# Designed miniproteins, single chains, part 59

Each design is a single chain, and the fold is of that chain. pLDDT is the mean over its residues in the fold that is shown.

## One batch from the design tools (miniprotein)

Design m2031
Fold by ESMFold2-Fast:
Structure m2031 (fold): chain A 93 residues (1-93)
Amino acid sequence: SLSEPLPSTGDAEEMTREAMRRIEEVLKLYGEELSEEVREKIRELILEIARATLADDSEKASKYALELRELLLENVSEETANDILQAVAGAVS
């Protein structure tokens, strides 16, 4: 890339990509599927969590983490949602 992104922006995008990769592995393990629209909403929420975490904004990170949890519980089993949330936490830490 010829653009010089701010480190925090590049790190958040990298964390989001890794989290999405781990989510796909969890979905495959449980045999569950998400629509592209839901996947995009999840990606946006994870990106916001990663950005908030890098900015040390615990209130904002917690807000988006709760929104992610609610979205997951509407679309997958509680067991799948818990494993996805653990995978995301590992990717954005």
Scores: mean pLDDT 81

Design m2032
Fold by ESMFold2-Fast:
Structure m2032 (fold): chain A 83 residues (1-83)
Amino acid sequence: MALERALEAAEEAARASRDPELARAIVELTRKAAEAIAAGDKRKAASYIAALGVVAAELGILGEDEAAAHAREAMRALNEAVE
């Protein structure tokens, strides 16, 4: 299921991240996006996915390429679930 893949990718991103605050943000934003998708709230889901995109970009700027790649995979899985 796409939501399960998103949560797995978020947890991998959090493990790869060296920043505990960014790690927490990745997991929390992915969870909130998944909850919004399950509730049918496409607008709220889109806003959480956009926020996750900002965190992924910050990881890239910090040189945490592996964490950024996993965060982007979480975003792809979340977008796939928002049909």
Scores: mean pLDDT 85

Design m2033
Fold by ESMFold2-Fast:
Order: sequence, then C-alpha cells, then structure tokens
Structure m2033 (fold): chain A 107 residues (1-107)
Amino acid sequence: KGVELGKKGKELGEEGARLGRRGIQLVTQAMDNKDIEMAKKGKELGREGLDLGQRGDLLGQQAIEVAPDDPEAMKLGREGSLLGGAGALAGGMAVYLGDHEIEKLEK
C-alpha cells in the first residue's frame, strides 16, 4: 500500500541526504588539505547519496500516486520525495566537486 512505499521512500531519502551531505563535507575538506584520498571518498559517498536520493524521491512520488486519499501515505511520500531530492542534489554536487578536485590533484 501507499504507506509502505512512503516509508521506504523516506528511509532511502534520509540515507541519501545523509550520504550526500557527508560527501560534500569530505570533498570540501579535501580541497582545503589537497587530499586526493579524501576527495575520492567524498565522491564515492556522493554517488551513493545520489542513487539513494533518486530512489527515495521515486518511491515517495509513487506512494502519493497509489494512495492519493491516504493522509499518511501522502505525508510519507512527500517526505521521501523532499529528502530524496535533497540527497540527489547533495550527492550530485559531491561527485561534481570531487571529480574536479581529483583531476586537479592528479596533474
């Protein structure tokens, strides 16, 4: 049912946002310290955050579609979509910045 999809979407979205944010933090630290290993770790976390965030957003949207008249499914679906979107954005940014820093440090 929609509530189950919404719960899964929120769970994946929360983890995606956490990993994406951590990825940005590690890449930012790597830029300050010229640490290629840390830039690679930040990029890897960003990639995971992007994937989980996209899946959380998708499941959140599906929860709303399956149960549009269920307030709980709508709430969980919206939370999953918002957190998933945040995770995808943060994760994508960590990958972008990480790639740039790795390329710069490997010259």
Scores: mean pLDDT 88

Design m2034
Fold by ESMFold2-Fast:
Structure m2034 (fold): chain A 84 residues (1-84)
Amino acid sequence: MEVTRLEATMPNGSKLTIEVVVEGPVSEAEVLRQLQEATLGAVKAVKEGKDYEGRIRTGDRELQRAAVEGAKDVFEGAKLVAEA
């Protein structure tokens, strides 16, 4: 198993963690669905002043690299919400 763990602390104090893992066959569409769920979960947690922990399963290293970039975008979006 290969795991990339991303962590960020938002301006409001919320801690966000996303782990991107290579675990069995996962389609690109399923990776995108998980990224959307992580975006909604992280934004909700920040609005509520709570921490967020998410995990994104991918099928290969190329999808894992794309999902890591997507997770960074999730953190950027959550930061904008925390600063609003």
Scores: mean pLDDT 84

Design m2035
Fold by ESMFold2-Fast:
Structure m2035 (fold): chain A 111 residues (1-111)
Amino acid sequence: MEEVEKKLKELIEKLKEHAKELKKLAEEVSGVDKKILESTAEQLEEMAKEVEKALKEDKISAKNTLEDIRDRLLRLKDHIEEHLKNKEIAEKVTKKLEEDIELIDEAIKLL
């Protein structure tokens, strides 16, 4: 569990970092793209809180929480790829979401 805790803390930090970076990217765009980036950033902040809660309350539920977050990140990635008009920003955002998914996959392997 010590290695899992370290990986989950790394995931929390990355989700918070990526949310902050997405809010900054949202300042560079307008309209629907800004709304999508702001909404995605808020969802990443919520996911970070869910991982923090899983660490404190139940180690057994951690895998279920990570699998749920993974599915939500995949849906966000698909949504960004389909709906974000600025394709350069879409590529930057999807790369960040892929990094988050990779950290989740690493954490699940330790459970």
Scores: mean pLDDT 86

Design m2036
Fold by ESMFold2-Fast:
Structure m2036 (fold): chain A 81 residues (1-81)
Amino acid sequence: DEALKALNEAWKKSREVSKEASQQIDEINARAAEEAAKSTPDEAEELLKKAKEESAKIREQARQERQQLEAEGKQKVAELL
C-alpha cells in the first residue's frame, strides 16, 4: 500500500527531526549549565537566557519542518487515495 508507505516515511522523517532537535537542545543546555556554574550570577543568568532563546529557535524550526513533512505526507496520501 503506497499510502501507508508514504505515511511511514513522513513519520520516520518527523521523528528524526525531533531527535536531532532534542540532541541539539540537550547539548546547548548542558554547555550553558557548565559555563553558568563557573560564572558570576549575572553572567550565569545571561548564559542561561541565551541558551533558552537558542533552544526555542531550534524547537520552532523543528516544529515547522515537522509540520511541512506531515503536510507533504498527507497530500501524497490524498493523491493516492
Scores: mean pLDDT 83

Design m2037
Fold by ESMFold2-Fast:
Structure m2037 (fold): chain A 94 residues (1-94)
Amino acid sequence: MKEVQKLVSEAVGLRILMIGHILDGDLEGASEAAIRYAKTIKELVDKTEDKDLLESAYKEAELMYKLVSEVLGEDHPAAIELREAAEYAKKKLE
C-alpha cells in the first residue's frame, strides 16, 4: 500500500515536471521526464491489482502519450515509451 502511494506521488510529480518543461520549451527535459513517467507507470502497474488504479494509470499514460506525441512527434522515443506504458496497463486490465 505505502509503496503504491509513493509511486502515485512520483508519477504526479513527473507529470508536473514534464508539462513544465513543455511550457518552457525545454523539449529534452520534457523527453527525460516523460520516459521516467512511463517507467513509473509500468512499475505502478506491476505493484497493484487494484482495477480502478490500473484504469487510472492507463488513462493517464494515454493522455500523456497524446500530449507528448503532439509536441515531440508520435515516433519520438518518449512518445513510444508512454504508448508502451499505456498498453502495459491496458493488458493487465484485460
Scores: mean pLDDT 87

Design m2038
Fold by ESMFold2-Fast:
Structure m2038 (fold): chain A 81 residues (1-81)
Amino acid sequence: MSVEQLLLQALLRLADTARRHNDRALLAEMEKVLSETQSLSKEEAFKKMKEAVERAFARLKERGLASPVLEEIVAEMMKAV
């Protein structure tokens, strides 16, 4: 799997988790990151997405909402990037 696919999968899983648990603030942040990356350079987009994934995952983990699948996807991303 490419780093781009791993980042996208992590973001989508984080957004889905936020939506399921009514975390509107986290969902809005994820949507903002996806929107902003459309206007950024490729390298800046990757950096911003990676930072967003790390921040969102930390928040969900603190809340006890990190699924095993989400943990695996984030771990793979951290190894690849």
Scores: mean pLDDT 76

Design m2039
Fold by ESMFold2-Fast:
Structure m2039 (fold): chain A 76 residues (1-76)
Amino acid sequence: MTKDELIERARAALEAGDLVTAGRIVASLIEDPELRRRVEGAILEGRLTREALEELIEAVENDDMERVREIVERLL
């Protein structure tokens, strides 16, 4: 699947209220293994919010990995 197809699936999962599926897709698009691990940890612990997912999806869509780091440090 392309990055754009994965982003569309993440948005669809988020709209359906499936935060776990949306979070797993977003984590798969994070190239930094430490940031990805922290997102995966937040999913497992039930700490991932809709607001955090919306911000993470936008940052990943824009290839803004510095913004991904800021979101992870602030919210996770």
Scores: mean pLDDT 82

Design m2040
Fold by ESMFold2-Fast:
Parts: structure tokens; sequence; C-alpha cells
Structure m2040 (fold): chain A 99 residues (1-99)
């Protein structure tokens, strides 16, 4: 239902992939690389931070609850993506790519 949310997530994933491949020696270098990539992809820093914050909260919850099954973790990810305005079809495509 929300193509804008899907497009933003794809751009954020591209930024994360590029950042993950960068070997940076300081937090300043990491921040500069992040800002440059976000500008290149046309993603607002606020939107990027909000999405990372939500996924960071999910990650912290999973770490506190190690008994969570893979199915339960996937359901929590689905809920987050749905809150971001993605359709059920877009969520399925993202989860299939993550495998």
Amino acid sequence: MNEEAYEKLEKIQEVLDKLGNLKVQSEEEALEAKKKLLKEKGVEEKTFEEILSKFGELGRYVLKNPELSEEEQIEMARKLLKELGLSDEQIEEILEKAE
C-alpha cells in the first residue's frame, strides 16, 4: 500500500550494505560515510535513524529473549515493516530476500 516506504527501505538497505563493506577506523569516518551515502540516495537522516532505532529495539528484545523461535522473530519483523506502512506483499518480498 505504501510504495514510498518500500523505496525508502530499499535505499536504506543499499546504504547499510555499502557501510558494511567500508573499513573505517573512527566514528567520525563512519558518520561522514553515512551522511554522504544518505545524500546520494536522497534519504533523510531522521528517517534513517528512526528505522534503525525500531530495528535496534527489535534486536535488543531478541537478545533479552533468546528462547524466541525464528518464526516469532519473523512475526516481530513483519509487525515493524507493517507499522512502517508496507503492504503484506512488500513484506514477503523483503523477508524472502533476507534468507
Scores: mean pLDDT 68

Design m2041
Fold by ESMFold2-Fast:
Structure m2041 (fold): chain A 79 residues (1-79)
Amino acid sequence: MTIVVELEFETEESAILTSGMLLVSMKRLGIAADAEVEGRRVRVVADTASLAEQQRAIEEIRRVAEVAGARRVRIEVLP
């Protein structure tokens, strides 16, 4: 199952820093993820092998987004 996350920040610097933080966090969890930055927006795509891994990814993404001060957070799970 694929998780698609979109975050929006006040500055491009916050977006870039947060994309790096998310990739490091996903790597620590053993989750394959790619991040894309476009202006003040970050898009992260994470590929998860189980429901437990998906839940861990979502919880970590929400935590990082809150700490980083994301203005908008959208999380979508694709089949």
Scores: mean pLDDT 85

Design m2042
Fold by ESMFold2-Fast:
Structure m2042 (fold): chain A 65 residues (1-65)
Amino acid sequence: SELEKRLVRLESALGILKAGKDFIEEQVKRNPDDKQAREDLEGLEKQIEEVEKEIEELKKEINRS
């Protein structure tokens, strides 16, 4: 279905965002005083949370009988 195709695309996007978060986490770990890297990490965490919420809402629509 179109909803299932959208879910696959969102899960793929989530994977990319999580990979970006892992990269920035390594930068923060190496330089804890890097304010920009910490702010970028916080921004990525918020984007991940928003995408995860969209995925959960979409799953509810797919599972609605």
Scores: mean pLDDT 84

Design m2043
Fold by ESMFold2-Fast:
Formats: structure tokens, sequence, C-alpha cells
Structure m2043 (fold): chain A 63 residues (1-63)
């Protein structure tokens, strides 16, 4: 939960932070909180809808 909140805050300021994306993905797999992460990912996509990393991450969450 805290890790998802921290990475969401980081990514709102810097959506190209690869370390934050990687850490967020690891946390999702560990916690299995796919719904919460999916909602937040949609918010992070809004400022950068053509970012392939964000879309791939969202796709992984849905699996």
Amino acid sequence: ADALEETALILRGDPNNNSAWNYRYEVLKELRRWDEALQETDELIAPEPNNAHIWNYRRDVLE
C-alpha cells in the first residue's frame, strides 16, 4: 500500500522514472492488489497517453 502510494506520487511528477515503474510492478505482484493499481495507472496514463511503458504496465496488471 505505502509503496503504491509513494510510486504513484513519484510517477505523477516524473512518469519516465523507470525505477518507480519497476518497483510498482514488483509490489503489485507481491500484494496482488490489481484493482487498486489499475485505477491509479489510469490516472497516470492521462498526462502521457502515448507512453508505451505505462500501457504495458497496465496490461501486465490485467493479467
Scores: mean pLDDT 67

Design m2044
Fold by ESMFold2-Fast:
Structure m2044 (fold): chain A 69 residues (1-69)
Amino acid sequence: MMDERNKIITEFLKEADKILSTVKDRKLRQQLMSRAVARALIIASDDLSPEETRKKMEEFLKELRKEAA
């Protein structure tokens, strides 16, 4: 059974993949995806509540959208 934090992290990575699928430059897309995975691992390693995890993920997702545009 998946913990709520793991579900949030998985949903974040799915959303990041969707955002990055719009990036035409393959190299940039790969670099941004690598950064998204690294950020998710850092957040996952912290002893955060599910709500805190979601807020941190949403903040990074907003930055990712800005860089992908």
Scores: mean pLDDT 77

Design m2045
Fold by ESMFold2-Fast:
Structure m2045 (fold): chain A 98 residues (1-98)
Amino acid sequence: MEPVTGIVNLTIKTEEQKEKWPELIERIKEHAAKLGLEIEIDEEKGKITLVHRSAEAVTEGILEIIKLAEEYGIKGIQVTFLGSREDVQKMVKALEEY
């Protein structure tokens, strides 16, 4: 069974956001670990990749990243979902209902 992947690209614009970036990343990693998500972070590009077998787990991880990013004043957020059409549709719907 193919894994489900969620990718979040965050645009870091301000000095304050850059200074708080390590704290934000630590909180994201802690939440991903609670969900059993595999996580990869490209800190220079602001790219966070979440992988799991469950579309629901990936969606929950993505929604947490969005909530945390908003707490830090980050408005430039791009989300990409990779998986089956059914899994992608479920994840997009959950994001729209957020």
Scores: mean pLDDT 82

Design m2046
Fold by ESMFold2-Fast:
Structure m2046 (fold): chain A 63 residues (1-63)
Amino acid sequence: MVYEVKITGSSSALSSRGETFPKGSVLRVEDLRFLPDGFLLGTLVDTGERVLVPAEDAEVTEV
């Protein structure tokens, strides 16, 4: 299932290869899972990279 993840707060999302996604970024993500400490882990549809998302600073919508 694919999700649209919008970064809404001051924390950035971070890819496994070191790319940062600041406030206002919109990501298409699959295989979303909840981690301890308020993070989401998923896979970027566009690049196949793993991405770590701060759950409190993100809006997640199923697409």
Scores: mean pLDDT 81

Design m2047
Fold by ESMFold2-Fast:
Structure m2047 (fold): chain A 81 residues (1-81)
Amino acid sequence: MTLWEAAEEILRMYNYDFEKIKEQFKALDPDKSGFVSAEDLKTKMTPPIPDEVIKALDKDGDGKIDYGKVLTAMYLIHQER
């Protein structure tokens, strides 16, 4: 699964509600580091994000996801079509 496929799957799960996704990511990053943990994506997002999607976002397997890049990919997918 690519970053693009993962971003599209998250959009589908959230009924293409980009603002809801963005709000939840920001809520998981109180320090505004630009990163969220894989654990938080599994447990604190509603609906929870599947392991296969998280794995596609976490290239190094360190459990940290650059959600800024994910949000940018989602925005581009949504804006183009």
Scores: mean pLDDT 77

Design m2048
Fold by ESMFold2-Fast:
Structure m2048 (fold): chain A 81 residues (1-81)
Amino acid sequence: GMEEVDREVEAVALGFKLGIEAGNYLEKKGVSPEEAFRAAISIAATAAQRLVDAPELNDDVIKQVEEEAKKMAEEIAKRLL
């Protein structure tokens, strides 16, 4: 069926959204555009993988991955600023 493909596409799209949000957060904090972009790609890939690997794409899983992405962005800001 198409269910697995549709869920993976949704998971990847959410991961990219979280990466974009993280990149914008880092630029707002004063991280260079180049470093913010690299961090955004890393966070997007990590979040997408977490969501793809989840047995269900429910609100609780999404909120957990959103919080993980936010913490990754905060740690990157601490290392670069």
Scores: mean pLDDT 84

Design m2049
Fold by ESMFold2-Fast:
Structure m2049 (fold): chain A 87 residues (1-87)
Amino acid sequence: MHSPEEEALLDELERLLLAGLMWASERLAQQGKDPQPLYDLVEALAKAAQTLSKEQLEELKRRLAEVNAQRDVEAFERTVRELIAEL
């Protein structure tokens, strides 16, 4: 079961995932592309994150913050796929 600290990390992780998803889906829509595959990836990662330890959640949060700062759709999608594959 999650500690209060792990729940706070999950909440921050969800905010980072939603923030990345919002700007990435907007960029995809501007290019006339379907954002649905990206929504599916983000949902899969969010579900998988619920089984992670505090240390794994901190690392996941760090990597998502870094890729969000890049403002690169391909980098964001690749990072989400890599994180899912590492679980």
Scores: mean pLDDT 81

Design m2050
Fold by ESMFold2-Fast:
Structure m2050 (fold): chain A 62 residues (1-62)
Amino acid sequence: MKGILVYTKEARKDAEELAKEIEKKTGLEVELVESELRGDALLEKAREIAKETGIPAMAVEA
């Protein structure tokens, strides 16, 4: 099973660190997706990806 982290450019380092922690604790493979969207638009993008792929997705913002 996979997980997806959708992040703003400024949150790239935080997203990479979070992905490593999730993979270490859960064994899930985490895909990182950079986006220019912020706030509610970023959250909506994560929800859309989760709906289209069937993979849990989370938004990360700085």
Scores: mean pLDDT 79

Design m2051
Fold by ESMFold2-Fast:
Parts: structure tokens; C-alpha cells; sequence
Structure m2051 (fold): chain A 79 residues (1-79)
């Protein structure tokens, strides 16, 4: 059941995380935050652990793109 929930999470969040990564690479902070927030909201429906893992992934993507403030925002959501 947990594995089935993880697969459903991946299917639900992957398009949002792809848009987040694209916006982050382009330096479009506003668009990145929009898709990041949507991905967190979607992941939250699957449970706190999935929300935390998704938030850490988004934070890492933002750090790699040099978006430090956005990275801190999502890192805090994982606490």
C-alpha cells in the first residue's frame, strides 16, 4: 500500500516538479514558487513524510539553481 501511494505521488507531482526545475533554471522565481507550492500541496495529500521528502527535493533543486531564498523556504517546510 505504501509503495502504491508512493507511485501515485510520483505521478501527481512529477509534472509540477518538472515545471519547477524548468522555472528555477530560467531564474523565474515567481513561476518556480508557484509550481513548488503546488507540488507541496499535492504531496501533502499523501502524508507528512511525502510532503517532507518533496520539500527537500524542491529545496535541493532551488539550491542547485542558485535560488537561495526559495531553497530556504522549502527546507523550512520539511521541518
Amino acid sequence: SLQQRAQALIEATTPLLDEFRKAAKEGDVEKAEEYGDKAIEEASRFGEGFKQETALSISDIAEEAGLKELAEKYRKLAE
Scores: mean pLDDT 85

Design m2052
Fold by ESMFold2-Fast:
Structure m2052 (fold): chain A 87 residues (1-87)
Amino acid sequence: SINEKIKEELEKKLEEIKKLKEELKKLDDSDIEKKKEIAEKMEKIVDELEDKIQENNIKDEEILKLYKEIYDLALEMKAYLLKVENK
């Protein structure tokens, strides 16, 4: 079903976001450009997943829970980047 395909995609993107978060945390504070690139990749993932959920009118609670987990991780990383930029 479409829901199973979207769920599998979200699970893959969740693992991708987790990997990007780990990579971001390992970077030196002077690596601002690399941190920004990682943040842009995460934002693109979130935007693409949000569009798919909206376009397919997804109401599945597991899928929405996975999306919220991805969204929350991306927000956490955006907050971190904002602190670096205000330095």
Scores: mean pLDDT 78

Design m2053
Fold by ESMFold2-Fast:
Structure m2053 (fold): chain A 78 residues (1-78)
Amino acid sequence: MEEEFERLGLENGLSPAAAGALGTAKRLGIPEELVRKIIESGSEKAALYAAAAGNFRYMGDEESAEEYLKKAEEEIEK
C-alpha cells in the first residue's frame, strides 16, 4: 500500500526522494486523500512537507505535524 504511493509518485514525475517521502507519509498516517492530491499536483515540496508532518506525528509533536500538513495543503493549492 505505501509502496504503491511511492511508485505512483515516480510515475507522475516526482524524484525518488519525494516519492519515498510520500510512502513514508502514508505509512505514518497522513491521509490518503492528501497523498493523492500531492501526487496529482507533482509538488515535491508538498511531498516533503507531508513526510515531515508524518515524522513529527510519530514523535508525538502534533503542533509541528499540524504546521507541516498545512504547508503541504498550501503548496497543492498554489
Scores: mean pLDDT 76

Design m2054
Fold by ESMFold2-Fast:
Formats: C-alpha cells, structure tokens, sequence
Structure m2054 (fold): chain A 61 residues (1-61)
C-alpha cells in the first residue's frame, strides 16, 4: 500500500514538473499539492526531505 501511494505521488510530481516546464503554473501547483498530500500520509519528515531533494535536483537539471 505505501509503495503504491509513493508511486502515485511520484506520478503527480512528474506531471507537475512537466506542467511547470510548459509554463502551466496552475496545473503544476495542483499536481504538487496532490503529491504533497499523499507523501504526508505515508512518509516521515526525513523521507519527505529526501524526496524534495530529488525533485530539486531534477528542477536544476
């Protein structure tokens, strides 16, 4: 169950990054908010920090 929720959160985060790259800030915000809500349900603060660091690295690429 936790792994499925993590997969879903990553899908929303990826969709958000794609929307942001396309200039669709509203769609990006909606997707990031969905991902964040899913992560808060199943991850500790340390795990959330690790996930955010990975997303930041992808944004900087």
Amino acid sequence: MKEKILEEARRYADAGLQALAAGDVETAKANFMKASNLLKEVLSDEEIDAFLRELQARLDA
Scores: mean pLDDT 75

Design m2055
Fold by ESMFold2-Fast:
Structure m2055 (fold): chain A 65 residues (1-65)
Amino acid sequence: MESAEEAIRQLEKAKKAGSLVFILIGLDGRLSASVSGKTREAAEEAYERAIERIRKGEDASVHLE
């Protein structure tokens, strides 16, 4: 779970920055995340779902329309 903290921090920063697309490639056995939304609202929801998956120790791929 601690190994996921950096991924969560990056996802939260991208969400606050209003990014519609975010890709984090996990290196050295770290978790990966791929997030996109067609609107700001969809992207924010996708980030929230991705953060939940990362908290569970899973890679996150969430692309919402």
Scores: mean pLDDT 79

Design m2056
Fold by ESMFold2-Fast:
Structure m2056 (fold): chain A 80 residues (1-80)
Amino acid sequence: MDRQLAMARTHMDSLELTTEAWIRKNKVPEEIAQKIRDTLAAGRERIDEAVARGDGQEAMRVAQETQSKVNALMNEARKA
């Protein structure tokens, strides 16, 4: 349980850092950048909620879902 909680938080921290760097590097349109940031914020809130409950499995699931949503938005930005 504790390992999954730590991994979920580390995964989310890395996702936020790499995504912000990607937005800056690729000059992502603000509308799409805001959608990505909103998705990251919602994911972080859900992970913090799961962590507060000690639910490492749920925290990891939410981290992975957040990554998938961010990847979809990044792909949309790349087509624009």
Scores: mean pLDDT 82

Design m2057
Fold by ESMFold2-Fast:
Order: structure tokens, then sequence, then C-alpha cells
Structure m2057 (fold): chain A 85 residues (1-85)
């Protein structure tokens, strides 16, 4: 589904950004992004449970994770820009 695909993309970007920050010795940024990753996983599990119970629509779940993806992409781009100049 679009929901699962968008979640997977969000997790992959977060993990790449964590690994990147660690490679630069930026443990504080890595820790911050690890916290963001846990929040994304918790949000996904919550939405998946609501979908299973018929309490939300697939479109609603997708839109919520899509907002997370946009936020995560902006964070990742900002972090990389600081080091890749």
Amino acid sequence: SKFDKTYKETVEILQETIDYAKSKGDEETAAFMEKELELVKQHYDYLKNLLKQGKITEDSAYNQILLRLGYVKRLSDGIKLEFEK
C-alpha cells in the first residue's frame, strides 16, 4: 500500500541520516534522529492498529505518514547540507 511504502521510505531516510551523523562524529544529532525514528515507528503501529479496527481510512493513515516523510526529508537535507559543502 502507499501507507506501508511511505512508512518504509521514512524509516530508510531516518536510518541513513542516523548512520551519516554517526559517521561525522555528531552523536547528538544521531541521538535526536534515533528519537524521531522511534516516534515514527510508534505512530505507524498506532495507525496500523486503527486501520485493523476500521477506525480510520487508508487515505487518512497515508496522509499522516506523508507529513512525517516531508518533515524527515527536510531534517535529513539540512543535516547533510552542513557537512557536504
Scores: mean pLDDT 86

Design m2058
Fold by ESMFold2-Fast:
Structure m2058 (fold): chain A 89 residues (1-89)
Amino acid sequence: KTKELLEEAKEHLEEAIEKLEAGDFEGAVEHVKRAADLVLSASGLPIEEQKRILKELQEALEKAEAGDAEGGIEHAKEALELIDKALEA
């Protein structure tokens, strides 16, 4: 169900932020990719909300792959805020 997928995506993003803060870019990338897969699987999510979340997840992934912890954390937090908003809808 969409809510369960978004809650799991949120947990993975929280772990990705912790990994980025610790300098574990490989671990962060794995968690961001898992969050993106979960959001893509959330077929009940409105298209506009899905697009915004996926854009922030893609930015977080690119920053983490580039070794940019600050940029990765910024975009991961933006994705978390969007997921929280979707869960309250």
Scores: mean pLDDT 86

Design m2059
Fold by ESMFold2-Fast:
Structure m2059 (fold): chain A 66 residues (1-66)
Amino acid sequence: MLKEKARKLQGEANAYQTKAAELELQAKRSDPETAAKLREQAAQYNALAEQYSAESQKLMDELLAL
């Protein structure tokens, strides 16, 4: 079902957001070189979270329009 797929995608987005937040916290406590690498990883997870969230929203909008 589209609703289940949308929920799964939103769950993935939430998981990536949580991982990104954890990396940001580690970066705050790290030296500048390590912090830069952690922030790059956090940015990648945030990008994935935005992608999955957008796909989830698109499926929900499509379902509601029907």
Scores: mean pLDDT 83

Design m2060
Fold by ESMFold2-Fast:
Structure m2060 (fold): chain A 63 residues (1-63)
Amino acid sequence: SKLEEAIKELEELKKEAEKLGDSETAEQIGLIIKYVKQTKDVKLAEQAVKNAKELLKKIKEAQ
């Protein structure tokens, strides 16, 4: 489902944030994953994926 795909992307983005040493971003993504699993809100999950990708891109560009 679209929800399961978005959750998988969020879990991969969380791992990438951890790899970059950004534990705060990784923890925040983890909280969003929990919330999405509870609410089953596909639109929120898709928006969170987009926001997390943009944030991680900026972090990489700053290094």
Scores: mean pLDDT 84

Design m2061
Fold by ESMFold2-Fast:
Structure m2061 (fold): chain A 88 residues (1-88)
Amino acid sequence: SALEALDALAAAAKELIKHPLAREGAVLLAEAFRAKLQGDDERAAALYARARELLARALAEDREATEADLAALEPYLQAAAEAIRAAY
């Protein structure tokens, strides 16, 4: 399910992402998608804005490490996107 794929994405972000800001940003991104699927558009927007801020700061601090971390997360992001597209 879409929610299970988002839970897997959040878990993968905690385990695979080495940069602290990128890890927090990726977890909040999963939470933003979850909030959106639950109809909480206001919470989703706030979480998404915070996720973007943290990811932008991670890229500014260490672009290469952050891009490598996000690349490791890409299969989980793709699985979540496919599950959301199939369900909604």
Scores: mean pLDDT 85

Design m2062
Fold by ESMFold2-Fast:
Structure m2062 (fold): chain A 68 residues (1-68)
Amino acid sequence: MLELTEEQLRLIREATRLLGELPDEKVAEGVGLVLRAIGSAIDGALTGDYEAGLKGMEEAVRELRELV
């Protein structure tokens, strides 16, 4: 079962906000990064490797911040 922590929810909220701030030319790249963040969270939950999942989310959100 997919269970999101407060930290994962915070990262998803930040990613959503950053995606809204992107210029049109970067939207496709930003969407790809958001999907990678969600994928990392799901993989961590399914494998029980929460730390690896959180790290993947943080890396994707960091890249997204650099696009803004």
Scores: mean pLDDT 77

Design m2063
Fold by ESMFold2-Fast:
Structure m2063 (fold): chain A 99 residues (1-99)
Amino acid sequence: SIAEAIALAAVYGDEEALALVAPPELHRQVRLGSLPVLAEILARLGEDPSLAREVFERMIDLSVEELRDAVLGVPREEVEAERRRRAEEARRALRAFLA
């Protein structure tokens, strides 16, 4: 879904991935989960702005999952590999949506 793709980009994506959906000046607000900025981005993409809450909740879930893995002693290399994988997944999903 577009909400999942934006959440993955906001948490794991690089500036290039975020540039697919937001201008550079909004990247910090997107990464912070600003509901008004997420709603604006969704509206610009022709999506329902009310999905901003779903994006925010998914961002929280992803952040909690990563914290849980760190607390449970998942190796740093595995966490970093998963972050890179999710960043690439976000980029592919956003490109597919925008095509």
Scores: mean pLDDT 82

Design m2064
Fold by ESMFold2-Fast:
Structure m2064 (fold): chain A 79 residues (1-79)
Amino acid sequence: MPITAEVTKTLNVDLKKAQQAGKKAAQAMKDAGATNVKYSVTKTKDGYKVTVTGEADSVETAKKAAQAAKDAIEQEYKK
């Protein structure tokens, strides 16, 4: 049974930067071994909410995928 990996962060940045962060996070999650990876960007009062989801075959892979996505968002946010 696939395990869901999910990362959500609200970024006080413009839409283009939030979309780039989501794209990078989705790629990082896929590179960490997750499948069916997708991202969404939603406007909020505090900026843009970026959500990245994927599926993994193990809890260990799900944790690695979630961490990789978080790291990718942080790296892109600081550009």
Scores: mean pLDDT 81

Design m2065
Fold by ESMFold2-Fast:
Structure m2065 (fold): chain A 65 residues (1-65)
Amino acid sequence: MEPRYVVVEDEGPTVLKPEDLQVGDIVDALSDNVIDEISESPDMAVTGARDLTTGRVIGEIVEAK
């Protein structure tokens, strides 16, 4: 299936909240809090990389293992 591209911002207008994200979504996030919430879920993880300089993460949500 083709992944859905989602931009998520902690304090900005968000298309989807972290709890509405699905496995297979591509997340473009500016906030560490969004990624931390996803990573704390037993069912989901982000496979992308966080840019430690900007705090921005681009990655795919996958089933957590």
Scores: mean pLDDT 56

